# Designed miniproteins, single chains, continued (2): the designs that were tried, part 16

Each design is a single chain, and the fold is of that chain. pLDDT is the mean over its residues in the fold that is shown.

## One batch from the design tools (miniprotein)

Design m4525
Fold by ESMFold2-Fast:
Structure m4525 (fold): chain A 80 residues (1-80)
Amino acid sequence: SEIEKEAEETIEYIKLLTDHVLSHIKDPEIQKQVQELTEETIKKIKEIAKKAKSLEEFKKEVQELWDEYNEQMSKLLEES
């Protein structure tokens, strides 16, 4: 389905972005928190993909989740 493809592409992008961010973090506790946040976000994207009735609904909910992810990541990076 188009939703499944979009979810897979979004998850791949998040994984690549997270790997890049982790390469710049030296604090192992912050690295762990970043990994946990990323895993939780990926899980939520998969849940949205199962529940969304349209690609537009999926993109809207994923955008809201992406905004939350970036806000939480910004706070974690302020501690590193």
Scores: mean pLDDT 84

Design m4526
Fold by ESMFold2-Fast:
Structure m4526 (fold): chain A 91 residues (1-91)
Amino acid sequence: MRGIQGTATITTRPDRTIITFTFDQPISRDDAQQFADLIGQRMNRDYSYSYDSSQRTLTITISGPLSGDDAAQATQQAARDLGLRIDVTVL
């Protein structure tokens, strides 16, 4: 995953937090799963993910309300662990 760049938007809801990633190039489904798992493990909550390879979009849905700052921090740490450069925006 080194050299891959992308953007992430974090939307917080009372029942869930949604993180949407758009990558500058396609990643494998295994890499998408690993990235989602790292974020989910850091948040210590139930999560699900979906990856659309045609749009290079990964959506992670985490159960319950989360601080946008905590979700952004978890996202940035997971990105560093995988050698990704992700610009994060909290909505």
Scores: mean pLDDT 82

Design m4527
Fold by ESMFold2-Fast:
Structure m4527 (fold): chain A 69 residues (1-69)
Amino acid sequence: GTATLTVVDENGNGVKGATIQGPFGLRTSDSGVFTNLPPGTYLVSADGYVPQNVTLSAGEKKTVTLKKK
C-alpha cells in the first residue's frame, strides 16, 4: 500500500511549499500533505526550515514536524 506524509511546523500548521525528494524525484505541496507515496526514505525540506529524513512503510500515515533554522 501507499503512505501518507503530513509536514507541519512547530505550531502544528501545514508547511506551505514543503518539498519531498524520494524514488520518484521531487514533489511539492501547498498544504504540507503528500498522499499515495511509495514506501521508502524521503528528504523533507522547506525554505527557512531544517531538512529531515523520513522513512515511510507501506500503509503508514506519518506526521513530521519541521523546525525553523
Scores: mean pLDDT 84

Design m4528
Fold by ESMFold2-Fast:
Structure m4528 (fold): chain A 70 residues (1-70)
Amino acid sequence: TEKAQELIAEAIRLDTNPESQRLLSNAGTELSGGNYGGAIRHLDRAIALSTNPEAQAKAREAKALVEKEA
């Protein structure tokens, strides 16, 4: 979870799409609340909307970590 939160923060910093950044922030909030399903859905949507390959890579790593805990 802490590692996933760090990856989400990095993805937000690298992303230039405001909607992707909002979804990434929401994913972090859902993780903090223990809603892993909600976090995964927000991460998937952020990855789809992002045009930055580095941000997408960080978000995919975060998703993989969340899926291991779900």
Scores: mean pLDDT 84

Design m4529
Fold by ESMFold2-Fast:
Structure m4529 (fold): chain A 80 residues (1-80)
Amino acid sequence: SEGAKELGEVALKTAEDGDLSEGQKEALEIIGKAAKEHDLPAEEVRKVAGEAAEKLSQATTKEEAIKAGEEAAKRLKELA
C-alpha cells in the first residue's frame, strides 16, 4: 500500500537526516526497506513500527538497536 511505502520513506529519511545514534540509523534503514518491499496495510506497518520505536528508545547499544530493527523487518516479512 502507499501508506506502507510512505512510512518506509519517512524511516529512511529520518535515518539519513536525523540526529540519531549509528545503531538507530541502521535499524531505521532495515525497517524502512522492509516496509517498502512488502505490500502490507499501513495499519499493520504502523503497529510494527511503533513496537520497534519503543524497543529502539530502550536500546543502550548499537547491537540492541540493530536487533530491534531486524526483528521488526522479520515481523513485516511474516505478515506479508
Scores: mean pLDDT 71

Design m4530
Fold by ESMFold2-Fast:
Structure m4530 (fold): chain A 60 residues (1-60)
Amino acid sequence: STAVDMAMAVSGLTREQARYILEHPELSGAEVRELLGSDLSDAEAQAIRDGLLTLKAEGF
């Protein structure tokens, strides 16, 4: 999906990480941070999740 490709290009996410976040919208910021690796704040990880979910909801 375009949302996965944009996440990889913009946020440096792997395809697997981006897809997992999109498949698990219930993840907290702390859980997303643990998935993405440890130099993001919980708020930064939550913003990445929320951005991906917004793109998916808009049909990307």
Scores: mean pLDDT 74

Design m4531
Fold by ESMFold2-Fast:
Structure m4531 (fold): chain A 84 residues (1-84)
Amino acid sequence: SAAIKANPDDIEVLFQEALRLEQQGKYEEAAELYVKAAKLYEKKGDYLLASLFYLRAAELLKESDPERAEELEKKAKELREKAA
């Protein structure tokens, strides 16, 4: 649902689960959770935090999916330019 404001607790749960997957070497799955957290911050208007989570996802995908990593880095840069 696109109409609900992001709950900080939900984002925190996604972040902790992403860290757990990253520790298990499941980098693609961890990156998906970082992207979900970034989208929730973006919907909330927290562009700086959204940018940081897109960058985390990009780092995890840099070797396995460099094209997607570049797209996420570009998205992060655009959001950072919108941050107040």
Scores: mean pLDDT 81

Design m4532
Fold by ESMFold2-Fast:
Structure m4532 (fold): chain A 72 residues (1-72)
Amino acid sequence: DAAEAAALALAQQVNALANRKFEELEKENPEMPSLEVSELASQKVKEELAPQAAELQEAGRTLSRAAGRELE
């Protein structure tokens, strides 16, 4: 269960990071369309998490196996 708990915690951290980046970019770019802000937030999240990409994929796979579903 330690692997599942760690994977869930990591997924929650990724979601929190994505939400924070979106809110920050929205405040910094008031004239930017929300869709573009969302795209930039996604790019920044991917950039920050690039060193952890393998760990994130492993976490996603662990959660997917536990739930019996694919996690994208």
Scores: mean pLDDT 73

Design m4533
Fold by ESMFold2-Fast:
Structure m4533 (fold): chain A 113 residues (1-113)
Amino acid sequence: EVRLVESGGGTVAEGGSLTLTGTASGDVADLLGESWEAQPPGGPRKVLALGGKSAPGFERVSMTRSGLTSTLTLSNLKKEDTATYFVSALAVSKEDKGRLIGAVGEGAQVTVV
């Protein structure tokens, strides 16, 4: 079992910046891929970044990884960025390095005012 723990949500002013992190633990030796998605209130889920690359229209978003921690940096935030942000990753099992385990964080709420 792999767990992704998200942190760094909260309320931020328009034009501000925010950093979100997702840290993997459990049956994980390494991460092969990570993605960040935003779920706005009442709207469809949007992919912001995948595999270290920002999605089209989300160039103000950057994603980095250090060890088992994925970090999403949001800059120049707009009111439309109000959403719950989810990290997901493919983890390499500690017990069987040929096995990939999908994991998704519980979400971090971001409110832009």
Scores: mean pLDDT 82

Design m4534
Fold by ESMFold2-Fast:
Structure m4534 (fold): chain A 69 residues (1-69)
Amino acid sequence: LAEAFRRLREAIARDVGEDPAVLEKLRELERAIHAGDREGALKALDELRELVRDHPETVKAVEELREAV
């Protein structure tokens, strides 16, 4: 899980950059994961996937983390 989250952060930094909306969703996702809130984590991942829809490599990282949750 931690490795998949780290890979997602790296993909976003490389592919998308520091977009405030994307970074806010990453923070929501990180909080949900730390809290053990699976529903919140899946919701944040689905919303993040839509925000990064045009970046296939980042979408793949979102899907890998979703499978790990």
Scores: mean pLDDT 81

Design m4535
Fold by ESMFold2-Fast:
Structure m4535 (fold): chain A 121 residues (1-121)
Amino acid sequence: SKERIKRLVEAIKKGAEEAKADPNFKVDPLKVFQILGLLHEGVITEEVAYELGKNLYGANADNVALTISFYRAIYGEFSEEALRFLYVAAKIAGAKEVQAYFEDLLKRRGIDPEEVEKEFL
């Protein structure tokens, strides 16, 4: 529903804002991997959205590419739902290089990033 999407977007924003406000915040790679595992299982909740926003804040493309390589080795390719959600989360978190990485993956799957943005934003 639109109400569910709005709550997920708000949770991503809160996570990113908390990471930005905390000068001692450090990304936990194991926590990121656990979040991606939940997305593989189709578990897209406000908690997952919050943790994703938090851990994507300040992330670069190299860090994400390494994590995605490990994910692919264990789980295979992302579902379209997970990939759309990851793209939007990176955009909301202001992780421009990470956003560009997921944008490329969406385009390779024949998915228009602008239509994904229209769905969530």
Scores: mean pLDDT 80

Design m4536
Fold by ESMFold2-Fast:
Structure m4536 (fold): chain A 73 residues (1-73)
Amino acid sequence: SADEELKKELEESIKEAEEALKKGDIERAQQYIQQVNSMVEFINTVKATEELQKAAEEAKKKAEEIRKQIEEM
């Protein structure tokens, strides 16, 4: 389903951001964070399932943690 695909894309984007940060690729990490934030905004505007909404909340929290690490560098 579209919800399952969006959930996987959120999880994969977070993993890519974490990997980019570990490699010191700040621009790539920021790009994936922006992608996650855009997907979360989209999910909030549609009639999403509870599972997808929970995945979006978790992804947003992880994206904020990565953003804070970048700001502290």
Scores: mean pLDDT 82

Design m4537
Fold by ESMFold2-Fast:
Structure m4537 (fold): chain A 58 residues (1-58)
Amino acid sequence: MDEEELLEEVYRLGRERNIEGLSKYLQHPSRAVREMAAIALHEIGGEEARRALALRTP
């Protein structure tokens, strides 16, 4: 995927409230992708989203 397609995917995952999918993008090489994933997780909120933001991986 190019970066635009990745950002679209992250936005879609945020709309779907897919915390697991967004968490994978927190470690992506692209800074823009990581930032978008973090924003989406903050918008979702809750314990699982907070944990993903804090730990990223187990």
Scores: mean pLDDT 75

Design m4538
Fold by ESMFold2-Fast:
Structure m4538 (fold): chain A 63 residues (1-63)
Amino acid sequence: SELEKKFEEFQKKVAEIRKEYQDLVNQGKADEAAKFYDEKAKEILKELGITERQLMELALRRL
């Protein structure tokens, strides 16, 4: 479905930001890394048009 395709793109984009996250953790900036990851993940969801409700629905389908 369209929603599943968007979720796959979300996962790909999140994989890219994990590199930046790990760099911040390696610098001893764990709190900054957590904030960065949360903010970037929310931005990606907005860009792809995935709501938190739709994300939860996809998670439930895969459980």
Scores: mean pLDDT 76

Design m4539
Fold by ESMFold2-Fast:
Structure m4539 (fold): chain A 65 residues (1-65)
Amino acid sequence: MVTQDVGAILRLIGGAIDGEPVEIKSPGGYLEDTRLEASPEELLEAAKRAVKAMKEGKTVRLEQK
């Protein structure tokens, strides 16, 4: 429901999975670029998992298919 938070979370998830730091500044436009149909709760859960893995020094591999 919080559009700006969703965009920020999407960026964090992508960055954590790639193992690259993501800089979130201008929330405007993030949602226009990101197309996710998951609920904010699901996104938050995924973000938590990805961030936690990243914090523990785990490298998450991208599924490039």
Scores: mean pLDDT 49

Design m4540
Fold by ESMFold2-Fast:
Structure m4540 (fold): chain A 74 residues (1-74)
Amino acid sequence: MEEKLLEQAIKYLQEGRIDEGRELLLKTSDSETVKRALTVIDRNLPPERRQQALLSYAEDQLRVLKAERERERQ
């Protein structure tokens, strides 16, 4: 489930739908870390860098999630 939400968030961010991508990232985790990362990106980066930072973050989260699920499954 979470993988699909991260993939959808990445797609929205690639399309420049930053707000929609952010909302999906918040739904993929109840983690304080995710909320803090999004707040830091919003406050400290100019708009043109926010999309790339969010994309990088979402792609990294997807990689970690897939690796963890694969290891736990086996």
Scores: mean pLDDT 73

Design m4541
Fold by ESMFold2-Fast:
Structure m4541 (fold): chain A 111 residues (1-111)
Amino acid sequence: DPLEKLQAAYEKSKKRFEELKKLIEEKAPQSEIMSLAGGALSEVVQTLLQLGPEFRPLAQEARDLSLELLSKIADALAAGDYEKALEYLDEAEKRFDELVERAKELLRKLK
């Protein structure tokens, strides 16, 4: 079931966002934060690509969001600004939630 696969990928990414928030709040090593951040959206990107060509624009948007998040968090952590890193993570999570809802709506239209 495509919707079930997308939901499972989404829930896995949401758990990674929660773990990222904890690591940043605890001021964990930059290498640990960056490693988890790099993988945070990967299951949703892969799932969207597997759903077919209609989902390719959403998969690209998710990749762009992942790269933007990595860049912004890396810059914030390099400056020692963990509060700004959390702000960027919250903004990315909101955009990610909206992207997944758009993907679910597209799946409903293709049924």
Scores: mean pLDDT 88

Design m4542
Fold by ESMFold2-Fast:
Structure m4542 (fold): chain A 68 residues (1-68)
Amino acid sequence: SMVAMEDVTFESSGPLNEVAVRGLVELGGGRVVSLTPTRVTVSLPAHTDVERLAEILSVLSGAEVRVV
């Protein structure tokens, strides 16, 4: 089956948990495009719940993570 991919950017109020970002993105069938301590761009399947992913990343990073 073909899966459409979309680029999504997350911004964080503090340092992102890089291990959690990479693990969750890969588990979701995506890849990390670019990563800084407070900003990540990822390629994800088009129907990914990106708000839920931001919530999980917020908990795991101890910071406020939001979709841009």
Scores: mean pLDDT 85

Design m4543
Fold by ESMFold2-Fast:
Structure m4543 (fold): chain A 85 residues (1-85)
Amino acid sequence: MEEVFRAAEAAQARIEELRAAGRDVVAAVFLVAEKYKDLTLEELTLEKFRKAAEEAKAILEARGLPYEVVNAEGVDVPLARAADL
């Protein structure tokens, strides 16, 4: 759980850097949030977060949408333009 929060914090820090540079980006893991909504905080593992990030990347690639990756705690978190989602 704590490692997931640290990964999320690192991704958020990168989002803040990009937004300060005039780029409106978001972490695309929300595209699979419904699949994980029923998990308790104790069940939210770094491995499940990694799978969510990989599934989000697959959705972006299937839609032909560009994204950037920030690596946090060994998870490649996709950052996509908010307007594209």
Scores: mean pLDDT 73

Design m4544
Fold by ESMFold2-Fast:
Structure m4544 (fold): chain A 91 residues (1-91)
Amino acid sequence: NEIYERVKRLLEDPDSIVTVKRYADGSVVVVGGNRDDTLSYHIGELPPGWDRETLEAAARAAHDYVLHNVHGPPEVNENDISLEELKKVVE
């Protein structure tokens, strides 16, 4: 899965910044990057082959990283999203 592998690679690189964000319109997005890759993807449409467990694992890793490494222009709502909210998106 392309998006999962990109998120995983960003989380494994200590120079990366990864955030899971919720916007005012209710959309959920993963935003992150390093010098070699930049990712912005809406989670509302899961790619073929994604399962809930894979998404939850990625979200937990991203959440742990975000607690120490949040950068970028703030949206007027949330900077991060809980695993519980992410589960609602994939249902």
Scores: mean pLDDT 51

Design m4545
Fold by ESMFold2-Fast:
Structure m4545 (fold): chain A 95 residues (1-95)
Amino acid sequence: AKEYLEKAIKYLEEARKAAEEGDYEKALEYAVKAAEYFTLAGYEAIEAGLDEELVREAAKHLEEAIDALNEKDYEKAVEHLEKAIEKIEEILKEL
């Protein structure tokens, strides 16, 4: 789980950077990759006894970031990308 969460954070940071540069297509690509790694890690973390609600909160911010990127809403996308990173870092600390 930890390795996949670290990859998810890396891709979310790349997505935030691309969104700040106005490259929404690249930001969306990175956000989707982050969501894939987070999904893999999330199932493993829940099986290891991590609170499902904590995983669900991180997933919600990822989903809202992807939605905002599809709408080309830079401010909303960056906000939710940052919140997703924060929640995933919180999950990493609990592992």
Scores: mean pLDDT 80

Design m4546
Fold by ESMFold2-Fast:
Structure m4546 (fold): chain A 60 residues (1-60)
Amino acid sequence: SLEEKIKEYKEQLDKAKALLDSNPLWTPEQKAAFKAKLDEMKEEIEKTGKFVPLFFETVP
């Protein structure tokens, strides 16, 4: 159950990174910075098991 939730959350973060890549208004440097933040969130969820809501509509 917890492992499944972590997997699903990581998939949501990966989807957010893909949506960020599709935004032509952001520079590659800005995209890289936000991707790094998403990667940190993935590491934190693996270590702590705590979840933070993520809304894809706020990415563009």
Scores: mean pLDDT 68

Design m4547
Fold by ESMFold2-Fast:
Structure m4547 (fold): chain A 100 residues (1-100)
Amino acid sequence: DVASIEEIVEELRKLGMSEEFVAIVREAMERILASDVANPEAIRGVLVNFALQAYREGMSAEEIRALLDALLAWAEAQGSAVTAEDLERQGLALREQLRS
């Protein structure tokens, strides 16, 4: 839902997030909306929360983009069977790998 994406983007701007960060999150949400995942709204929520946590933990916009790109590529490879819980687990593993 494009309207829901615009609402989330506006909330991120109100929270003082950079335009670069906002653009990265928008691209990730649009990519999920275009995918064949069974519950795109729940998965979108996990992605937005994960990106916000990474930002608050001090990851750069470039690191967050790479992290989201890797996470989305993994989710797309899983197809419609991927769940919000699977995405959260994979996101944590990828974040630990980038810190190592």
Scores: mean pLDDT 77

Design m4548
Fold by ESMFold2-Fast:
Structure m4548 (fold): chain A 63 residues (1-63)
Amino acid sequence: LVERAKALLETSLPSLVPHSEIREENGKVVIRLTIELSQDFLNALQKVLSAHLGTEVEVVQDL
C-alpha cells in the first residue's frame, strides 16, 4: 500500500514528494504533508488516492 501510494504521488504530483510522509496504519494509508495547501485540494487528493488504492486514505496537513 505505502509503495503504491508513493508511486502514485511521484507520478501525479512529484513536487509534493519532498513534503510528504506516507505510512500505513491499520490498513489505512496516511499521508502527512508539511506544506500549506487548500482544504479543497487535500479533500480531492484523499478521494482520488482512496479510489486508486481501493482502501481508505487520510491526508493530513502538519505545518
Scores: mean pLDDT 78

Design m4549
Fold by ESMFold2-Fast:
Structure m4549 (fold): chain A 73 residues (1-73)
Amino acid sequence: MDRQRKAAESGVELARLFADQGERMAKAGNTERAAEAFAWARSNAEQVMLIPVGEEAGREVLARIDAAEAAAA
């Protein structure tokens, strides 16, 4: 049980780090690099959602990425 919780926490941390990176790159006008960072954030968030205790946090990160991509379009 501890392994799943730690995996979810690590996955959420990585997803948030990539989302932060994507947002910074988008603000700097680096659209291509922002897209790459958001893709990594989305992948990590989706993997976290496969763990029951990570589902809510993963959904929050996905919503954040969707909002950032919509603002950049």
Scores: mean pLDDT 80

Design m4550
Fold by ESMFold2-Fast:
Structure m4550 (fold): chain A 66 residues (1-66)
Amino acid sequence: ASQEQIDSAAEALRTSTDDGLLAAVAGEAAKAGIAGQVRDALEEALSRATSAGAIQALRRALEVAR
C-alpha cells in the first residue's frame, strides 16, 4: 500500500461524518493490509460511528489490524 493511500484512509476516518464512507474506508484499509497503520484512526471513527454497518466494518478492520 502507498503512503498516499494510508494518509487518505486516516484522514477520511478522522474527518468524515458519513457512516457509509467510514464503513467503505474501513473495508478498503482491511483489504489493502493497512488497518494496523491506521489503527488509531479506526478507533476514533468507531467512537463516532452510529450505524450498525459502520460499527461492524470498523470492528472487522480493527480485528485484522494486528
Scores: mean pLDDT 82

Design m4551
Fold by ESMFold2-Fast:
Structure m4551 (fold): chain A 62 residues (1-62)
Amino acid sequence: MKTISVKVPVGQTVDVAAVTRQVEAMGGRTLGLVYVSPTVTILQVEVPESKAEEVERLLRSA
């Protein structure tokens, strides 16, 4: 398994339920949101290494 971290844009709401469904369909799981600072939020997911690039593209292509 590989952990993927993506920054959430300031002021944007993440649909965690939709992300969780997509990640689980690819054999992974959502670890949650990490609040690093008031302006920096990171979404973390754990996926099989074979799916890591695909999931990272999906999360960044919004």
Scores: mean pLDDT 74

Design m4552
Fold by ESMFold2-Fast:
Structure m4552 (fold): chain A 68 residues (1-68)
Amino acid sequence: SSVLEELIKKVIDQLDSAKVNSDDEGYSLLQKLLEEFTEQAKKEGLSKDEIIEGLKKISDHWQDRLAS
């Protein structure tokens, strides 16, 4: 779904552009963005499976960032 890909990209771009000063700040931002993603995905009519896929991709991206 192009909508799913655009929503994932929006969250990843926001995470990558964020100047966070601590792991706690980064985690708080991640939680907020995951909630916003889920709400927007539901409004766009995405399936539960698509929402889960998006959440997994965003979480995997954030874990990769932490491993750096």
Scores: mean pLDDT 80

Design m4553
Fold by ESMFold2-Fast:
Structure m4553 (fold): chain A 61 residues (1-61)
Amino acid sequence: MTLERARLAALSAAVEAYNAGLTDEQVRQKAIDASLAAGATPEEAQRLADEAVRILEKNRA
Protein backbone atom coordinates (compact mmCIF):
# COMPACT_ATOMS: atom_id res chain seq x y z
CA MET A 1 0.00 0.00 0.00
CA THR A 2 1.40 3.39 -0.98
CA LEU A 3 0.91 6.66 0.93
CA GLU A 4 0.44 8.44 -2.41
CA ARG A 5 -2.94 6.76 -2.99
CA ALA A 6 -4.09 7.64 0.52
CA ARG A 7 -2.92 11.25 0.04
CA LEU A 8 -4.86 11.58 -3.23
CA ALA A 9 -7.96 10.04 -1.61
CA ALA A 10 -7.73 12.48 1.31
CA LEU A 11 -7.31 15.50 -0.98
CA SER A 12 -10.16 14.39 -3.25
CA ALA A 13 -12.52 13.89 -0.29
CA ALA A 14 -11.49 17.21 1.28
CA VAL A 15 -12.06 19.14 -1.97
CA GLU A 16 -15.46 17.47 -2.47
CA ALA A 17 -16.55 18.24 1.11
CA TYR A 18 -15.28 21.83 0.91
CA ASN A 19 -17.15 22.46 -2.36
CA ALA A 20 -20.29 21.00 -0.74
CA GLY A 21 -20.06 23.73 1.93
CA LEU A 22 -19.11 21.51 4.87
CA THR A 23 -17.28 22.91 7.91
CA ASP A 24 -13.49 22.64 8.30
CA GLU A 25 -14.03 19.89 10.90
CA GLN A 26 -16.28 17.93 8.51
CA VAL A 27 -13.80 18.41 5.65
CA ARG A 28 -11.02 17.06 7.88
CA GLN A 29 -13.15 14.07 8.94
CA LYS A 30 -13.97 13.22 5.30
CA ALA A 31 -10.25 13.32 4.47
CA ILE A 32 -9.48 11.00 7.42
CA ASP A 33 -12.21 8.55 6.34
CA ALA A 34 -10.98 8.52 2.73
CA SER A 35 -7.32 7.95 3.64
CA LEU A 36 -8.26 5.11 6.03
CA ALA A 37 -10.34 3.53 3.25
CA ALA A 38 -7.28 3.79 0.98
CA GLY A 39 -5.22 1.80 3.52
CA ALA A 40 -3.51 4.49 5.59
CA THR A 41 -2.87 3.92 9.30
CA PRO A 42 -4.79 6.14 11.76
CA GLU A 43 -1.62 8.20 12.32
CA GLU A 44 -1.07 8.61 8.56
CA ALA A 45 -4.76 9.47 8.05
CA GLN A 46 -4.52 12.28 10.63
CA ARG A 47 -1.43 13.76 8.96
CA LEU A 48 -2.90 13.48 5.44
CA ALA A 49 -6.14 15.13 6.60
CA ASP A 50 -4.20 17.98 8.23
CA GLU A 51 -2.25 18.41 4.97
CA ALA A 52 -5.43 18.48 2.87
CA VAL A 53 -7.11 21.05 5.14
CA ARG A 54 -3.96 23.21 5.05
CA ILE A 55 -3.90 23.12 1.23
CA LEU A 56 -7.57 24.16 1.06
CA GLU A 57 -7.07 26.97 3.63
CA LYS A 58 -4.09 28.26 1.63
CA ASN A 59 -6.32 28.51 -1.44
CA ARG A 60 -9.15 30.37 0.33
CA ALA A 61 -8.94 33.89 -1.08
Scores: mean pLDDT 79

Design m4554
Fold by ESMFold2-Fast:
Parts: structure tokens; C-alpha cells; sequence
Structure m4554 (fold): chain A 74 residues (1-74)
């Protein structure tokens, strides 16, 4: 997975944590399981941090941006 893909996953996790109802509706429209998707995304991000592909600071910044985006849509 690319660094950009991992940061995109972190952004989506931040958005989902800030507005779980919005995230559930978005995943419902895609036919995906939100809980399973978030769990897998978190595992991939943790692996990427351990591998040095992304830093914890980059992940936290992406999550913060996702949370801010979700709040603007609510």
C-alpha cells in the first residue's frame, strides 16, 4: 500500500470517529461493512507505522483533517 493510501485510510478513520452515523451511511452506500473496514484500515496503518512508511504524526494529522471534514458535513 502506498503512503498516500495509508494517509487516506487514516483520514477516513478520523472522519468515521467524528461522525459515526455519516460513516455508516457512506459505507452502506458502498455495500461495505463499516466495522470490518475500519478494523482492517487500523491494522494496515499500524503495520505502516511499524514499517516506517508513515509517522504517527502524519497519521494523527490525517485523522484530524478527516474529523474536521466530517464536522463540516454534519
Amino acid sequence: MSKEGILSAAFLIGAAEADPELAEEAFKLSGADLEEGLKKAREVIEEAIAAGIVSEEEVEEAKKLGAEAAKKLA
Scores: mean pLDDT 74

Design m4555
Fold by ESMFold2-Fast:
Structure m4555 (fold): chain A 55 residues (1-55)
Amino acid sequence: GAAEAARRGLGGREAGKALKSPEGERLGTQGRDAGLAGDVAAAERYVAQASSIVG
């Protein structure tokens, strides 16, 4: 529903915007690569950096 979509947007939209920015997209790619390699700590770090670019 609209309320759930708004709640999802309030948290996920900022993360989505970070991933859509040029820097966020690059950091998201690096984080995904690290995750696929099994380096969870590096993956978390890159995703956090991408999120901080927008917020």
Scores: mean pLDDT 61

Design m4556
Fold by ESMFold2-Fast:
Structure m4556 (fold): chain A 103 residues (1-103)
Amino acid sequence: MKTPFERILDKELARVKELIDSGAPEEEILKAVRDFVAKAWLGLQFVMEFEPELFDEYLEHVLKRLDELIAYAKEKGLTNVAKFLEEARDLLIENAELLRKYK
């Protein structure tokens, strides 16, 4: 079950990995990571508003992709990128619980 938001996350995940693999500057990788996180958050908001029954499944997809990026960044020795992703993961979980209570 792939929502349009999950497809967007897959595209952004691929972009971040390509930047890491090409040896792009850490600042460019962090910009791509921030864009990924922003799109994940927007997707959570839209899914909660329009298809709340799919919210838990979408959140699981977001967290799985974050965990994949965290592991990939650690494997490549990108400590600052991994730390940012871990902090973003924690904040997304906290914000997802707030969305769940509000909606």
Scores: mean pLDDT 83

Design m4557
Fold by ESMFold2-Fast:
Structure m4557 (fold): chain A 72 residues (1-72)
Amino acid sequence: SSMLKKLQEEAFNWLLESTKDPTPKSFDEWLEEISKIFGVDPSKLNDKEKAELVKKFWDLAEEYAKEKGVNL
């Protein structure tokens, strides 16, 4: 779907830009940005849901990177 492709592109672009930042992001900063991309409030998620969200983000970014021929 177009929404899935947009989400994959946003995940990939955010991850790529994060690698250019001289200051590495903490897990909490990653979770906040990932949550914004998915449109969810991280304060309402339990630890399992947070881990699943982060995994889903990475899977989406990797799928998009593969389509672009880029290694993350």
Scores: mean pLDDT 71

Design m4558
Fold by ESMFold2-Fast:
Structure m4558 (fold): chain A 87 residues (1-87)
Amino acid sequence: MEELLEKVEKKVEEKLKEEPDLDKEVAEEALKGLKEAVKNGEVTLTEEKVDEVAQGIMDVAKAAKKAKEAIEKGEEASEFALEYYKK
């Protein structure tokens, strides 16, 4: 199990290197949750699921980045959107 967790961690690190604009802290938080679930026996990792789990962590990081950008641009654009779309 420890070896499979290390494989997930390495794949997430490789994917984060390819997308450095992603929120690494969100990916680390998701990975921490996975490690805890595996330790508690709630999740069983298999070699076949390593890629799927790593991708899931990346999808969470991408969603968090999109939400953060939407908040930042939403705070800037929401006033303009209200001005342009409100009658």
Scores: mean pLDDT 69

Design m4559
Fold by ESMFold2-Fast:
Structure m4559 (fold): chain A 91 residues (1-91)
Amino acid sequence: SSEERFEEALARIRALIERAVAEGRLAPEEREPVLRALELAMEGIHSPEHEELIRRFLAALPPAEAAEVRELLERNENVAIRQLEEAVRRV
């Protein structure tokens, strides 16, 4: 289900954030802002401030993990956009 996929994506993102902090690639105080920015992006909600947080986080990850996060964001955002488009078409 979309809910299960969203929760799995959040769990994976949380694990990658914690590892980046543990390895000194991300500041501890950036945990919650970065997680929130990624959560909102997966729901199709964007702002320049959140996009910058996401960009910095992706730059802090190894290339393979950065690619994984981009795929998780794209997949979940596409689902959210499609659900919104379907809802608008029914109005």
Scores: mean pLDDT 81

Design m4560
Fold by ESMFold2-Fast:
Structure m4560 (fold): chain A 92 residues (1-92)
Amino acid sequence: SLAEEVGELAEKVAKMLIDVEIDLLVRQGVLDPEQVEWAKEVGEEEAKRAGERAKKLMEENPNAKPSELLRIVFGEASEGYERFVRKVEEHL
């Protein structure tokens, strides 16, 4: 379904942003090796939740226009990324 595709895209975009952030934190020496595995697990959960939120928004808005689909994807992916960053900052 379109809702599933939008959810999958939101999860993929969130995961991409989170993976870039983890790489940058490692390069800056902010995350040590033992923290990387934890950060990846937190990131995977936040990306999954972003996809679930985007899918739900699509199911609740079946008449969404194509331009609204990308806004849902980027909005929920960005929210997942922000939640990930906050959780990492609280543990560092």
Scores: mean pLDDT 88

